# Designs tried in a protein design run: designed miniproteins, single chains, continued (3). Part 60

Each design is a single chain, and the fold is of that chain. pLDDT is the mean over its residues in the fold that is shown.

## One batch from the design tools (miniprotein)

Design m10200
Fold by ESMFold2-Fast:
Structure m10200 (fold): chain A 112 residues (1-112)
Amino acid sequence: PITLTQSPSEVTVKEGSSATLTGTLSGADASQLTFSWLFQRPGEEPVWVASISPDGTVTVAPEFQGRVTISRSGNTVTLTLSNLQLSDTGLYTLVATPPVVFGEGSLLTVVR
């Protein structure tokens, strides 16, 4: 009965701009869960981007430090990517734990 809905499902943005990706949890108390954003390029393994813990503690992977912010307000978790690079193109998936619940993903395409 727990679902994690992501928005937008697909977005195209210009290099150097910003994009905001959102996930909304239904069927559980988000305040008890850790949320993590994963990034995957086609044909590659998913990599961790950032996490937010129940107490609001944020951790960000070294390759994304200074360019991403993660926040939670109620049942909504937001990832904002700034100063977008062509290399940021790929699938962004929100994960809630425990228990493990995956969002359906948001496809970000960065163009010149």
Scores: mean pLDDT 87

Design m10201
Fold by ESMFold2-Fast:
Structure m10201 (fold): chain A 112 residues (1-112)
Amino acid sequence: DDIPTDEQIAQHFLEEAERYLELGEKYKESDKEKAIEYYLVALAYATLAAAFGDEALRARARELARRAIEGLKELKPSKEDEEKARKLMAGVEEDDPEGIQTAFEVILEHYK
């Protein structure tokens, strides 16, 4: 297809979420700040995947988001990063527009 479907967009975001989750896990013992950033980016991509995906893709996004939150809790992030994670999780679980907006902001900040 010349134009990607919402499901194809959601699948791409899930693949990015898995990639950044693996990066967070890789760096969690060597570089805490980098691991926190990667877990937040993974959670942000999971939030976008949930926004574009069907129920099956949303279930996968929720699983990846839960794993990212578990990693973040182990690393004792700042209150600002905890608040970002809370908003992102609301985007995944409740389709909260603020959570979806936070996901775009986290991803854009990462690529600056």
Scores: mean pLDDT 86

Design m10202
Fold by ESMFold2-Fast:
Structure m10202 (fold): chain A 97 residues (1-97)
Amino acid sequence: ALEEAKARVREAASRFLKAADETGLNSRQSAIAVAVSLLAAYLMHVSTDPEVLEEAARILDEAAKKLEENKGNPQATEKVIREAGERLSRLVDEAEA
């Protein structure tokens, strides 16, 4: 259901931001993490497809796990955040098509 998928995105975004905060990101990386969460919020506004929203939740959950696994590696953590943003951006483009 759409509302359940939106709830999953909100929960995943919360976990992603918590993982980012706990990873000890610098100010630039933290700003990118916030931008990624805003992309997820925008996707919830423009998408009516539960499958698209479930994919967004999976992207954020995977990113949160990878941030925890790469704690203390700034290059790897920045890559994780950027890849999550790129994947979410593609979902936004598809939802607006």
Scores: mean pLDDT 84

Design m10203
Fold by ESMFold2-Fast:
Structure m10203 (fold): chain A 88 residues (1-88)
Amino acid sequence: AEELAKKAIELARKAVEEKDPQRAIDYLNQAVKYAEKAYEIDPEIGKKALEEVADYASRLGESPDFEVQVAATLALIHLAVTLLDLDR
């Protein structure tokens, strides 16, 4: 769980630092998947990873690239729905 969470956060950070729009989207999508896998194994570690990935996705939503903005918005919606289920 910890390794998956670390990988998710690393990929999300790489997404915001990536200048190529398609690679940024690919990193973001991978970050979401790793955070969700961490959550399936350890909800406490996974929830923190999901929150960190959501913060990075929010920053990507400010990208000047339209496709990156759309991908970030979709990731944020997905992460928000997942996190809302955890607050029950």
Scores: mean pLDDT 79

Design m10204
Fold by ESMFold2-Fast:
Structure m10204 (fold): chain A 75 residues (1-75)
Amino acid sequence: MEVNKNLAKLYEKQAEFYEALGKEHEAQGDKKMSELAYRKAADFYQKAADYYEKAGLNEEAEKLRKKAEELEKKA
């Protein structure tokens, strides 16, 4: 269970990195790079959610899945 929680946190950090990168490219007017970064962020949030669910942390998983859906709409 701890391994799944640790993996969830690692993927969440990767997602946060790409979300920040997406916002930076969006601010610069680089729509193509922004959309790619948001898509990667959504993928990593989904992976983090899957590992939180495996760890029994269903509320954390649901929160990250909703965030992934929002970012997919920006991609």
Scores: mean pLDDT 86

Design m10205
Fold by ESMFold2-Fast:
Structure m10205 (fold): chain A 63 residues (1-63)
Amino acid sequence: SDGERNAAAAREAGAAGDGAGAATALSQMFKLGDVEGGLIGAEAARAAGDEVAAETGRKSMEA
């Protein structure tokens, strides 16, 4: 449930161009061990123009 909420928050932040919001949601998804949510968060951060958060998300999933 938390993973789904964080994934939804990341998508909405990305759509709104809110890179900081997308990065926050992404961070919470990785704390929950939600790999699929992490992918969604990284994609949303990239959509918001936050390439650093998107790259961090990709690296966390590779670890």
Scores: mean pLDDT 65

Design m10206
Fold by ESMFold2-Fast:
Structure m10206 (fold): chain A 70 residues (1-70)
Amino acid sequence: SEVEELEKELEKKLKDAEERKKEALEKIREEAERLGMDAEKLVAEYQKKEEEIIELYKKRVEEEIEKLKK
């Protein structure tokens, strides 16, 4: 169905965004530790910024899917 296809496409985009974020956070943590920086603080700052963007995207996706289900 159209709803099912849209849901799968949007879920894939969310997963792709989360995977990219996860990889970036892991690299930031490793690099910070290598440089003797506070890895936890840098990771937290990056997470906060990226989560804000991802949360906005999730809200839009969920609203569109909810409209289609009605």
Scores: mean pLDDT 75

Design m10207
Fold by ESMFold2-Fast:
Structure m10207 (fold): chain A 66 residues (1-66)
Amino acid sequence: MEELIEEAVKAYQEYEAAKKAGDVKGQIEALQKMIEALKKLKEKFPESESVKKALEEAEKELEKLK
């Protein structure tokens, strides 16, 4: 559980760093990693509203970059 949360947080930090660098490819890769971790968390905690919201936000950000 905490390992997946740590992975999502790390991916978010990579996403922020890529935004500062103007690296669109890095932003896409970081968001994809975050989405994978959040999907696994959603499978384990389907009732978690925070996980659902975080997943929706990450997917929306990824769509903006496509």
Scores: mean pLDDT 78

Design m10208
Fold by ESMFold2-Fast:
Parts: C-alpha cells; sequence; structure tokens
Structure m10208 (fold): chain A 95 residues (1-95)
C-alpha cells in the first residue's frame, strides 16, 4: 500500500470514528449507557487503526515531500484527539 493510499484510508477511518463519537455522545445524553459504550469503543478501535496507518504513511514518505508529511502529521494529531475523546466517553458510559 502506498503512502497516499494509507493517508486516504486513515482519513476514511477518522471520519467514521468521528461519526460514531457523535452518536455515542447522543446516546449518553439520552441515558443509553450501553449503546454509548459500544459506539465509543468502536470509535476507539477505528481511531487507533487510523493512527497506525498514518504513522506507516509517515515512514514511507520522502523527506522532501513536505505536503505529504504535513498531511500525515495532521492525521496523527486528529487520531490522537479522537482516541482521547473516545476514552473520555468510555469512562462516562461506565458510570
Amino acid sequence: MSAEELIEKARELLEEARKLLKEAEKALKEGNYEEALKLAEEALKLAKEALKLALEALKQLPEDDREGILRAIALILDAIGLIIEAEKLIKKAKK
């Protein structure tokens, strides 16, 4: 898999994780703690996979590909942020 393919796959996984976190927050507000937990745990899995792919992409990019490197770093930071938010939601859902 090329660095560009890894970046695109990571982006898709982060978009899905973000959607699941929004659904988890809604479930939590509605008092559906079981649903919130399941959605947040799924989002965590996707965000961790996206982080792995973004890190792999960064390793494959040439040192002079500034645009590619910046895109990979942005995905890494987004993935870390979503992991933190998912873990916070999991803690809240566990009561």
Scores: mean pLDDT 87

Design m10209
Fold by ESMFold2-Fast:
Structure m10209 (fold): chain A 66 residues (1-66)
Amino acid sequence: SVLDEAEALLEEIEELLKQPVLDVERLSALFKRLKELIKQLSEEEAKRLTERADELERRAVGKITA
């Protein structure tokens, strides 16, 4: 399902953020795909996944700017 694919992308992003060197291009591609999937979800599911995506994006930016 679209929800299962979005959840799998969130898990992949979290694993990439644990790595010592960030693959910024891959992270950007995964975030783009995740945002496309979120648009296909119900409003309630989209809100939950958007909040999780925003948190992970903040963490990615924090690691890049540190």
Scores: mean pLDDT 83

Design m10210
Fold by ESMFold2-Fast:
Structure m10210 (fold): chain A 75 residues (1-75)
Amino acid sequence: ALREAAERVVRLLRERGEVTEEEIVEALAEAEGLSEAARQAMLAALRAPASTPEAAALRDRIGEVLALAAELLAA
């Protein structure tokens, strides 16, 4: 799932030069085959203050996708 999300992020970065955190969450949800309800819960956590454990965990996961995308772009 993480690699599939990173590959989608790489495509967006190559096409536009930028990607939003919401687009990274969408890529993760699609790669994991998550339900619409689960996807909306992830987006809600992303919009929450950074002080929540759920928001912090999701931002860490976004960082992992971006790190892998950077490695794929360098290859």
Scores: mean pLDDT 78

Design m10211
Fold by ESMFold2-Fast:
Structure m10211 (fold): chain A 63 residues (1-63)
Amino acid sequence: SKEELEKEIEELEKEAEKVKNPDARAFVENMIRGARVHLAAGDLEGARAALEVARKAIEKFGK
């Protein structure tokens, strides 16, 4: 749902702050920003896809 995606965005924004590599952090922040744009447009699938990319980037580059 939209509410679940909004909560996920907030959680991923907090996790992005922990990413030490500045390029990886910028990439994650850009994906989260894209998810917000998709969500505002009513594109829940696009929002979900952007958040999935952000989550994978945090897992790969956040250490």
Scores: mean pLDDT 83

Design m10213
Fold by ESMFold2-Fast:
Structure m10213 (fold): chain A 77 residues (1-77)
Amino acid sequence: MLAEAQAALAQGGAALSAGDPEKAIAYAQKAIELAPDNPLIQASAYALIGLAYERLGEPEKAKEYFKKAAEYASQLP
């Protein structure tokens, strides 16, 4: 379901750009569910959740999700 995970990430990014960080988080979580064993999707989705929490004014949560994104990104070749 890689194409569906990529579509969810694209919709999440669009929601964040439209000023809807809660919708961005929902789409990012959907991408994780669709591709649980894909470190690129995991890294991208967690980074999007981190950006959404920054927009919500929750910098500590954003920091935790950016750490998760970096952890998955480090697993990429």
Scores: mean pLDDT 83

Design m10214
Fold by ESMFold2-Fast:
Structure m10214 (fold): chain A 118 residues (1-118)
Amino acid sequence: AAPPAVYLDFEYDLDPSAEKVTVKVSVRTADGKTLASFEAKDVPREKAEEALQRFGDRLAEAGDIPDPVERMATAVKAAAEFLRELGVPPEQLRSAADQLEKAGYTPLAEAVREVAEE
């Protein structure tokens, strides 16, 4: 059977006085279970905002994919690429991929590992 659908939960530090922000992306099931999380800390706000624009463009491209699993994998890959641009180390991405694989989401795990190996 196909694994349950997942969504990306995005947390951004909304303190407008902060020159640096923390960005957290979590892969969650509809049941509220967190499968994996990625976090970038102490990111310059302008850098985060520029990377967020590219992330939005990649998510739009993912939305046009007819296969649900490939669409989810592409969206998760876009999130991993976004966080990698923000300075998340490859080791954190590999850890998240291992969590996704153990949860039965192998295509999502492979997408994250591809970004970690770049």
Scores: mean pLDDT 79

Design m10215
Fold by ESMFold2-Fast:
Structure m10215 (fold): chain A 115 residues (1-115)
Amino acid sequence: SEQEVLDRLLGLLAALAERLAAGDHAGAVALFEEFLDLVLAHRPRSPEEFVALLGLLLQALRLAAEHLPAEVFEALAARAIAVLRELGARYPEQQALIDAAIAEIRALVAEARAR
């Protein structure tokens, strides 16, 4: 269900935060990949649900950007952008929201490189 997918994403976000705090980069990357797979597999039924999904993805990316080495984060950001582009092809009516999310991810990559 919708709620079960959101609960799973929240659980993955919490686990990601713990791995990042522990300096477990490999564990964080694995959890982030699982998060991306779940985002790609989910089929949001409303614009509100789509906004919530993108919000959780951006929260996970901001957290990763703060803790991961720039090179590792850049690779994850590229994967997230690829997932968002596939979602844009699947939900062309949401293209403006997806473009805004991609722009924010690109800004996070630039900020990570400056650290």
Scores: mean pLDDT 85

Design m10216
Fold by ESMFold2-Fast:
Structure m10216 (fold): chain A 90 residues (1-90)
Amino acid sequence: TLEETKETVEAQFELAIKRGQAEKNETYVKLVKEAERLTKRLIEEGASPQLVREFASKGLAAAQKGTQDNDEEKALKEMKEAEERVLKEQ
């Protein structure tokens, strides 16, 4: 259900934020919080549970890659483009 999906993605983001904070990785925490914000927006806009889960996974992957490559702008751009694709297909 959408409610179960919301709980699952919220738990995933909380865990990622706690991990980033423990590692003192401020860039990662910033990017994860942005992915969480966009995921919550997709839920509010009525995105399907499957699309919400897919976006959350992609957002977390983009945050990790952006942190690894020291390219916050690229990670943010990839997250926004993925959000726009989901919203356009609703």
Scores: mean pLDDT 84

Design m10217
Fold by ESMFold2-Fast:
Structure m10217 (fold): chain A 100 residues (1-100)
Amino acid sequence: MRLTVTASAMGNAGEVAVATGILTTPPGETARFLKATFEFDGHTVEVAVDTVAGPDGLTAVATVSVSLDAAKGPVEVTATLEVEAGPGVAAGVRVESRPA
């Protein structure tokens, strides 16, 4: 399985931080694919993506975790996950998070 993750964070000034990586995950294994920290406009934004490949190696479950310092105003975070996991399996996941 090949995973491509793009994580983006944008502050009030329109500053954007992007991290992209590619990981191949073996069947039945859990891998932390991406941990990215963005700092802009006084915010610290962390994006973590963990993946679990099914025993067949064709099915994957991705968990996206986003942490924001909400005390310093609004920050928009987007994480996009693209999965290539053998024949007949393709999935994309987009997650957006904003401070409440």
Scores: mean pLDDT 48

Design m10218
Fold by ESMFold2-Fast:
Structure m10218 (fold): chain A 72 residues (1-72)
Amino acid sequence: SLREGALAALEAAVRAVERGRGAEAAEALRAAAEDPELSPEVREELRRMAEAAEAGDVEAAREEARRAAEAL
C-alpha cells in the first residue's frame, strides 16, 4: 500500500542517517517532497526530515519521520 511503502521509505532514510549517509537520505527526501500526490503537510514534514538528515541529526530525523508518518 502507499502508506506501507512510505513508512518503509521513512525507516530506510533514518537508517541511512544512522550510517552516515545523511546527504543521500536528504536528496531522496527532497525528491519525495516534490510528489504532487502527497498532502502539503506530508511534503513539509519530508522537507524538515531532509534538513535533519543533511545535518546528520539522527534523533531529529526520527522525530520528523514520526511526524511525517502521522500526517500520512
Scores: mean pLDDT 83

Design m10219
Fold by ESMFold2-Fast:
Order: sequence, then structure tokens, then C-alpha cells
Structure m10219 (fold): chain A 74 residues (1-74)
Amino acid sequence: SVEEVKAEIERILDSGLPADVAVQRVTELLREHGFPVEAIARIANLVRDALEAKTEEERQKKMDEIYRLLEEAF
């Protein structure tokens, strides 16, 4: 479900992995769930932006956009 994918993305982002590794794990997760290539690319960029965010507010804005794209991909 979309909620399970959201929870897995949150776990990956909270894991303390290097940004490149976290982005790759999210990319593989989305690919395994059959997301379109264009959606995967957009979400991967937002995941990097969220990990590089300097404030919690900036991070949350990127997370909200990720969630919107996940819901729109089906």
C-alpha cells in the first residue's frame, strides 16, 4: 500500500545512511513496487533534497511533496 511505502521511506531517511545510499534504497523500493520511471526520478531528487535540508520545515516540505507524488503515481 502507499502507506507502507511511505513508512519504509521514512525508515530509510531516519536510518543515518549516507545520502547517496538512502536515495538508492528508496529508488529500489519504488522500482520493486512498480512505480513509473519518471515518478522514481522525481521522488529520488526530493529524497536528496529532504536529506540535505537545513531546517525541519524545509525537510517536511520535501516529505509532503514525496507523499503527494506517491499518491499520484497510481
Scores: mean pLDDT 84

Design m10220
Fold by ESMFold2-Fast:
Structure m10220 (fold): chain A 70 residues (1-70)
Amino acid sequence: SIDSLYRGEIAGVKVYQIDASTPQETINELIANGEKRAIVLVDPSVPESIVQRLRDAGFSLAFLAPGESL
């Protein structure tokens, strides 16, 4: 479920987080049904192919270093 990725809001913009353990089905659901004005926090372990799919879908991305959180 997309709800499992939800981390809250910054200035009314939804924030989601994904990592390499995020199920492919959940990422597909986020791309299909997620609000494109959202920010997706991306762990560096996420494959570039998934990162590109999120960019192509119109999401704003923020990249985390290993062990970092916002």
Scores: mean pLDDT 77

Design m10221
Fold by ESMFold2-Fast:
Structure m10221 (fold): chain A 74 residues (1-74)
Amino acid sequence: LDVEELEEFIKELEERIKELEEEIEKLKKELEKAKKEGDEEKAKKLQLEIELKEGMIGLLRGMIGYLKKLIKEA
């Protein structure tokens, strides 16, 4: 078990989460605009994309938690 490699992997996952959070922020602004314009189909698609990305963040955070436990046990 290489602790340094696990720490690097955690950093990669944290960077991916940050990218997803930035994408979600942009999508939320687009969703607000679509709702204001009355574009129901666009709003529905944007909401689904936001939900998918939020789900991905949850999975990545779970993975980070597991990796941190492995480091503590090493």
Scores: mean pLDDT 86

Design m10222
Fold by ESMFold2-Fast:
Structure m10222 (fold): chain A 59 residues (1-59)
Amino acid sequence: MPPLSELLKAIGEILRAIGDILDAELRKKQGDPDAEKRLKEAEKKLEEAKKKLDKLNEE
């Protein structure tokens, strides 16, 4: 069983990445030229956090 602290960290990273995606989408609608780059970075962080969570679930 993985430590609860590691599981909570992975979940926290997922939630933060979702927030970053929503902020980037809002900025994109406002015409921010950097919004697409921010969105790509947030998507990468979400994928990394998902992989970490999957690995923890597999032990």
Scores: mean pLDDT 78

Design m10223
Fold by ESMFold2-Fast:
Structure m10223 (fold): chain A 110 residues (1-110)
Amino acid sequence: DPVDVVERFIREHPELVLREGARAVAVRNPRVVPWLRNMTVEEMIRLIREEAASSEVARQVVEGIAEGIRRAEETPEGREEALETLAAQIGLMLAADEMRRLAREAVRQR
């Protein structure tokens, strides 16, 4: 299950997910950064499972991240950069629904 691969990565590298995820989220919406930084590992895992179940597109993104994790584990060359990129992608996925909520709110106020 791709979700189980991503869950294992979050459990093994929670600080990396929070650090690189916060950097990636800050580029799109800095208001979401404090919300992301206050997440526990169990909350991150719950949100990945919820997001993966939310749409076919979200499920395909989780499958892509899981494949990236497997490749990084097999390939020592560029592993650190690959793990940082995967951590950033996981952080963006964790923040996806909150970013969509804020975007909908901004459109309604126009």
Scores: mean pLDDT 80

Design m10224
Fold by ESMFold2-Fast:
Structure m10224 (fold): chain A 72 residues (1-72)
Amino acid sequence: SMEQQKQIKKLVEESTKKLKEMVKNGASQEEINRLIQQTASKLLDLGASLDEVSKAVQEMAEAAREARREKE
C-alpha cells in the first residue's frame, strides 16, 4: 500500500540520519552495524521486500562511509 511505502521510506530516512549523527559522534563499527541490522529487521516487519531491505542496507552503509570521510 501507499501508506506502507511511506512508512518504509520514513524509517530509512530517519535511521540514515541517526546513523550519520552516530558516526559524527564517534560510534563504533559494531554500533553502526547494530543500527543497520535493527533497521533491516524493522523494514521486514513493515512488509518491505528483500530488494528494498538490501537497497536500504547498502544506502545506510554508504552513508556511514561518507560520514567517516567528512570527519577526517
Scores: mean pLDDT 84

Design m10225
Fold by ESMFold2-Fast:
Parts: structure tokens; C-alpha cells; sequence
Structure m10225 (fold): chain A 65 residues (1-65)
């Protein structure tokens, strides 16, 4: 959906701006973030990503590896 694509793009841009090592992927009707680090910047990024997804009505799953 357009909402999913826009949310994915905005979340990817946010990861880039914060310099966070993360993979953002669309999986059907939801988004998945695979986080490759744990840092204050990564925690802030996840908070923003969750707000973006919630506002767009998109389900978000976050995994740390």
C-alpha cells in the first residue's frame, strides 16, 4: 500500500539521519526493523519509528541481532 511504502521510506530516512545500522523491510502488511546495534541513537530511532508506524496505522516489528 502507499501508506506502507511512505512509512518504510520515512523510517529508512530516519535511520540514515541518526546514523543507525538497521535494515528496514516491508513484510506483507507490516514493517520489520532488524537492528544491528544497541546504542542511545538506536533507541531514539526505534522510538521515532514506532511513532511513524503508529501514525500510519502500520504494524511494526523490531528485532535486535
Amino acid sequence: SLELELAEGLIRMTASVYGVDAEVRGEGDRLRITLRERSPAAEEFVRLAEKIAKNAGIELEVEVV
Scores: mean pLDDT 84

Design m10226
Fold by ESMFold2-Fast:
Structure m10226 (fold): chain A 60 residues (1-60)
Amino acid sequence: SMKFTFEFASEEKARAVAEEIRELYPEAKVTVEGNTVTVETDLPIPVQIGLALRLIGESL
């Protein structure tokens, strides 16, 4: 499994992104602490990369 941690501009944005990830990938473990979102998943590697890129995009 891989663990991704991303920091966002606000707690509100972090929560919104976390909820979207939970909806798209319910099997992933998503944790929110302040403006930081941590995603732990054992999904196939291409899906994990796509998820990481999405999180990076949302943080821009």
Scores: mean pLDDT 76

Design m10227
Fold by ESMFold2-Fast:
Structure m10227 (fold): chain A 70 residues (1-70)
Amino acid sequence: SLEEIVEESEKIVEEIEKLAKEKGTEEAYEILNRAKIILERIKKAAEYNDLESAKKGLEELKKLKKELLE
């Protein structure tokens, strides 16, 4: 559901924020900034009942978190 996608997306962004603060690098904060932009896009898609755009945003967030962990 859209609600579950938004909740999962918010949790991923919180994890990215913690990791970025822990790393303290410019690259890590750039990833956090991109993640915040994607989350705003997901929330907007949810407001318009656009499930496909919300799902795509969630996939992008998962990839960013993986990139930050490497």
Scores: mean pLDDT 86

Design m10228
Fold by ESMFold2-Fast:
Structure m10228 (fold): chain A 96 residues (1-96)
Amino acid sequence: SLLEDLKKSPVFKEIIETAERIVNTKDPEERKKLIDELATKFAKENGISVEEAKKRIANLLRTLAELLRKYSNDPEAQKLADILEKAAEEVEKYAK
């Protein structure tokens, strides 16, 4: 399944752990700081603006959620998709 293949990727694991951290950070100011720090790191690594990084991160999270829902029928895939979608919504709130 797609989920089984993705689980073999260290990058996928990092994406899921990051999404969970965003969703579990309940304080709005701490969440904003976390998103800003992640976007700044992504921007530096990819040679883009922090604003563009936020948009790309949100799009990546949404795309992964859609793929998991479409190509994986197990409850774990649906739960991960829910977390990814919630993280994307939070990142989008702080994008320009």
Scores: mean pLDDT 83

Design m10229
Fold by ESMFold2-Fast:
Structure m10229 (fold): chain A 92 residues (1-92)
Amino acid sequence: SKKEKVIEILDKIKELVESNPAVPKDFQETLKKYIDALKKLIESGATDEQIKSALDSFKRLFLHLADEYNIPQEIRDEILKLIDEAKKVVDE
């Protein structure tokens, strides 16, 4: 389903930040908290519009945190690609 694909992409973001030694622990914990909240929203029967809105909010939060924690551009680009992939899945 679309929801399962979005959750798989969110789990890929989680794995990427956990496996990368250049990502600070505080950034990992904060981002994981928001990913878990998104997964709960999706699992609770949120509409496609609500999921897309939540992904937009998550993207804005991610960009703000990435600037604050000085995350390398390569990692930012990979995560942004995954967020945009999740948004495209919702539009299907």
Scores: mean pLDDT 86

Design m10230
Fold by ESMFold2-Fast:
Structure m10230 (fold): chain A 68 residues (1-68)
Amino acid sequence: MLTPEQLAELRRRLQRAVSILRETLEKQGASQDEIDLKITEVVDRMAALIAAGDVAGFEALVAEIEEE
């Protein structure tokens, strides 16, 4: 199980990744509906990885977003 410190760190990274994704999609000219749909998809995936304790999978997903 993730420690409270690990959970807090992953939540901070999730918030940052969402902000980066939103800015990237806005720069690409995506509509608000497209941005909302994509953010919801990514947040759901990240939340599932956190709930499963899959830190490696979470970090891989964050890295994919940050490379955009």
Scores: mean pLDDT 78

Design m10231
Fold by ESMFold2-Fast:
Structure m10231 (fold): chain A 84 residues (1-84)
Amino acid sequence: MEEEFAAVLAHADEMAEAARAQLLAAGRAAGLEEEGRRAAERVEALIRAARDAIAAGDREAALAHLREAEAVFQAFVARVRKAL
């Protein structure tokens, strides 16, 4: 947990960019480009919100944001699988 928070604090922008690239590529492959773009925007915002919460010392908020980002990411991956 603490190691995960340290990684988010140091690399949030890189993590957000990687998630965006993956979700946009998956959306294009499945014909779900608009849904992929919305999922990417939500995941990016949640990762950055988690970083800000960690910086502020609010670990509960940070964990909630990271769990929501994971849920949004996995929900879109499941939607892509269903569309294929």
Scores: mean pLDDT 85

Design m10232
Fold by ESMFold2-Fast:
Structure m10232 (fold): chain A 70 residues (1-70)
Amino acid sequence: MPLLEEAENTLKKGEQALKEGRYDEAIELFNKAIDKADRAGALATILGDEEGYRRAQEVLKKAQELLKKA
């Protein structure tokens, strides 16, 4: 699912930005990852994709946790 892969990749970019002290960029990336993960989770629910839903929820939770640190 392209949207889920985009969410996961966006989260990784946000984590890298956070490690480099680029807080503004990290915040933007985490917000984008949250939006993509939420939409991916909704799509996974419609399709009955339990694994896709679980992966989307992991991205959503991680991005929300990291956003509090940025």
Scores: mean pLDDT 84

Design m10233
Fold by ESMFold2-Fast:
Structure m10233 (fold): chain A 87 residues (1-87)
Amino acid sequence: MEAEKLLEKGKELFKQGRYEEAIELYEEAAKIKETAEIYTNLGKAYLEMGKYEEALEYLKKAYELDTTNKEAGELGKEALIKLIESK
């Protein structure tokens, strides 16, 4: 299965609130091809699950791959704020 197809199926599961299953597909996609979009979606799924440290790590990786990815930057700030507030 191509990375892009795994990413799209993961996005479908994410929209259904099936975050853990979406993460599995995103991780499979990342093993085939590492992209800012895949890592941004991994970060979004972890953020929705309240796993802020994991979310921040993936969003940081997404931003490192594409510094023009505004969504990764904004979500990364959100994850960092939530992580700090959780202390």
Scores: mean pLDDT 83

Design m10234
Fold by ESMFold2-Fast:
Formats: structure tokens, sequence, C-alpha cells
Structure m10234 (fold): chain A 80 residues (1-80)
């Protein structure tokens, strides 16, 4: 289904955010770290909006997306 494709895309985006976060942290560059935090925050907002607009009747997909959002929040907190 489309929800399954969108969840797979969200998982791929989370992996890229994790890689960016790891590179930012390893660099010790405060501006790059801030950029990574802002990028993760933007990603979380987009995923939450998608969940509200598209997953109203798909409880399992909504729950899985919530778990991905929580993982993104943890990555953000590790940078802060």
Amino acid sequence: SRSEYDLELAEEQLEKLKEFAEKAKASGDEELIKMAVETIKDGIEKLEKYREENLKDDKEASKKLEELIKEAEKIKEELE
C-alpha cells in the first residue's frame, strides 16, 4: 500500500538523518551540529503532519511512524 511505501521512505530518511547527525557530532563543528538538529526537527514536523493528514484510519502505520518519530527525537537529543 502507499502507507507501506511512505513508511519505508521515512525509514530511509531517518537513516540519512542518523548519518548526518553522526558526521556533525564527529566534526565538533557547532554550526554543523545546529544544522543537523534543525534538519531533524524539520523532518519530525513533516512526519507528524503526514501522520495527521494521511494515517487517520491506519492505526498500525500510525504507530510505526510514531516509533520512527521517537527514534528521530533520540538522535536530536544526543546532539544537544
Scores: mean pLDDT 78

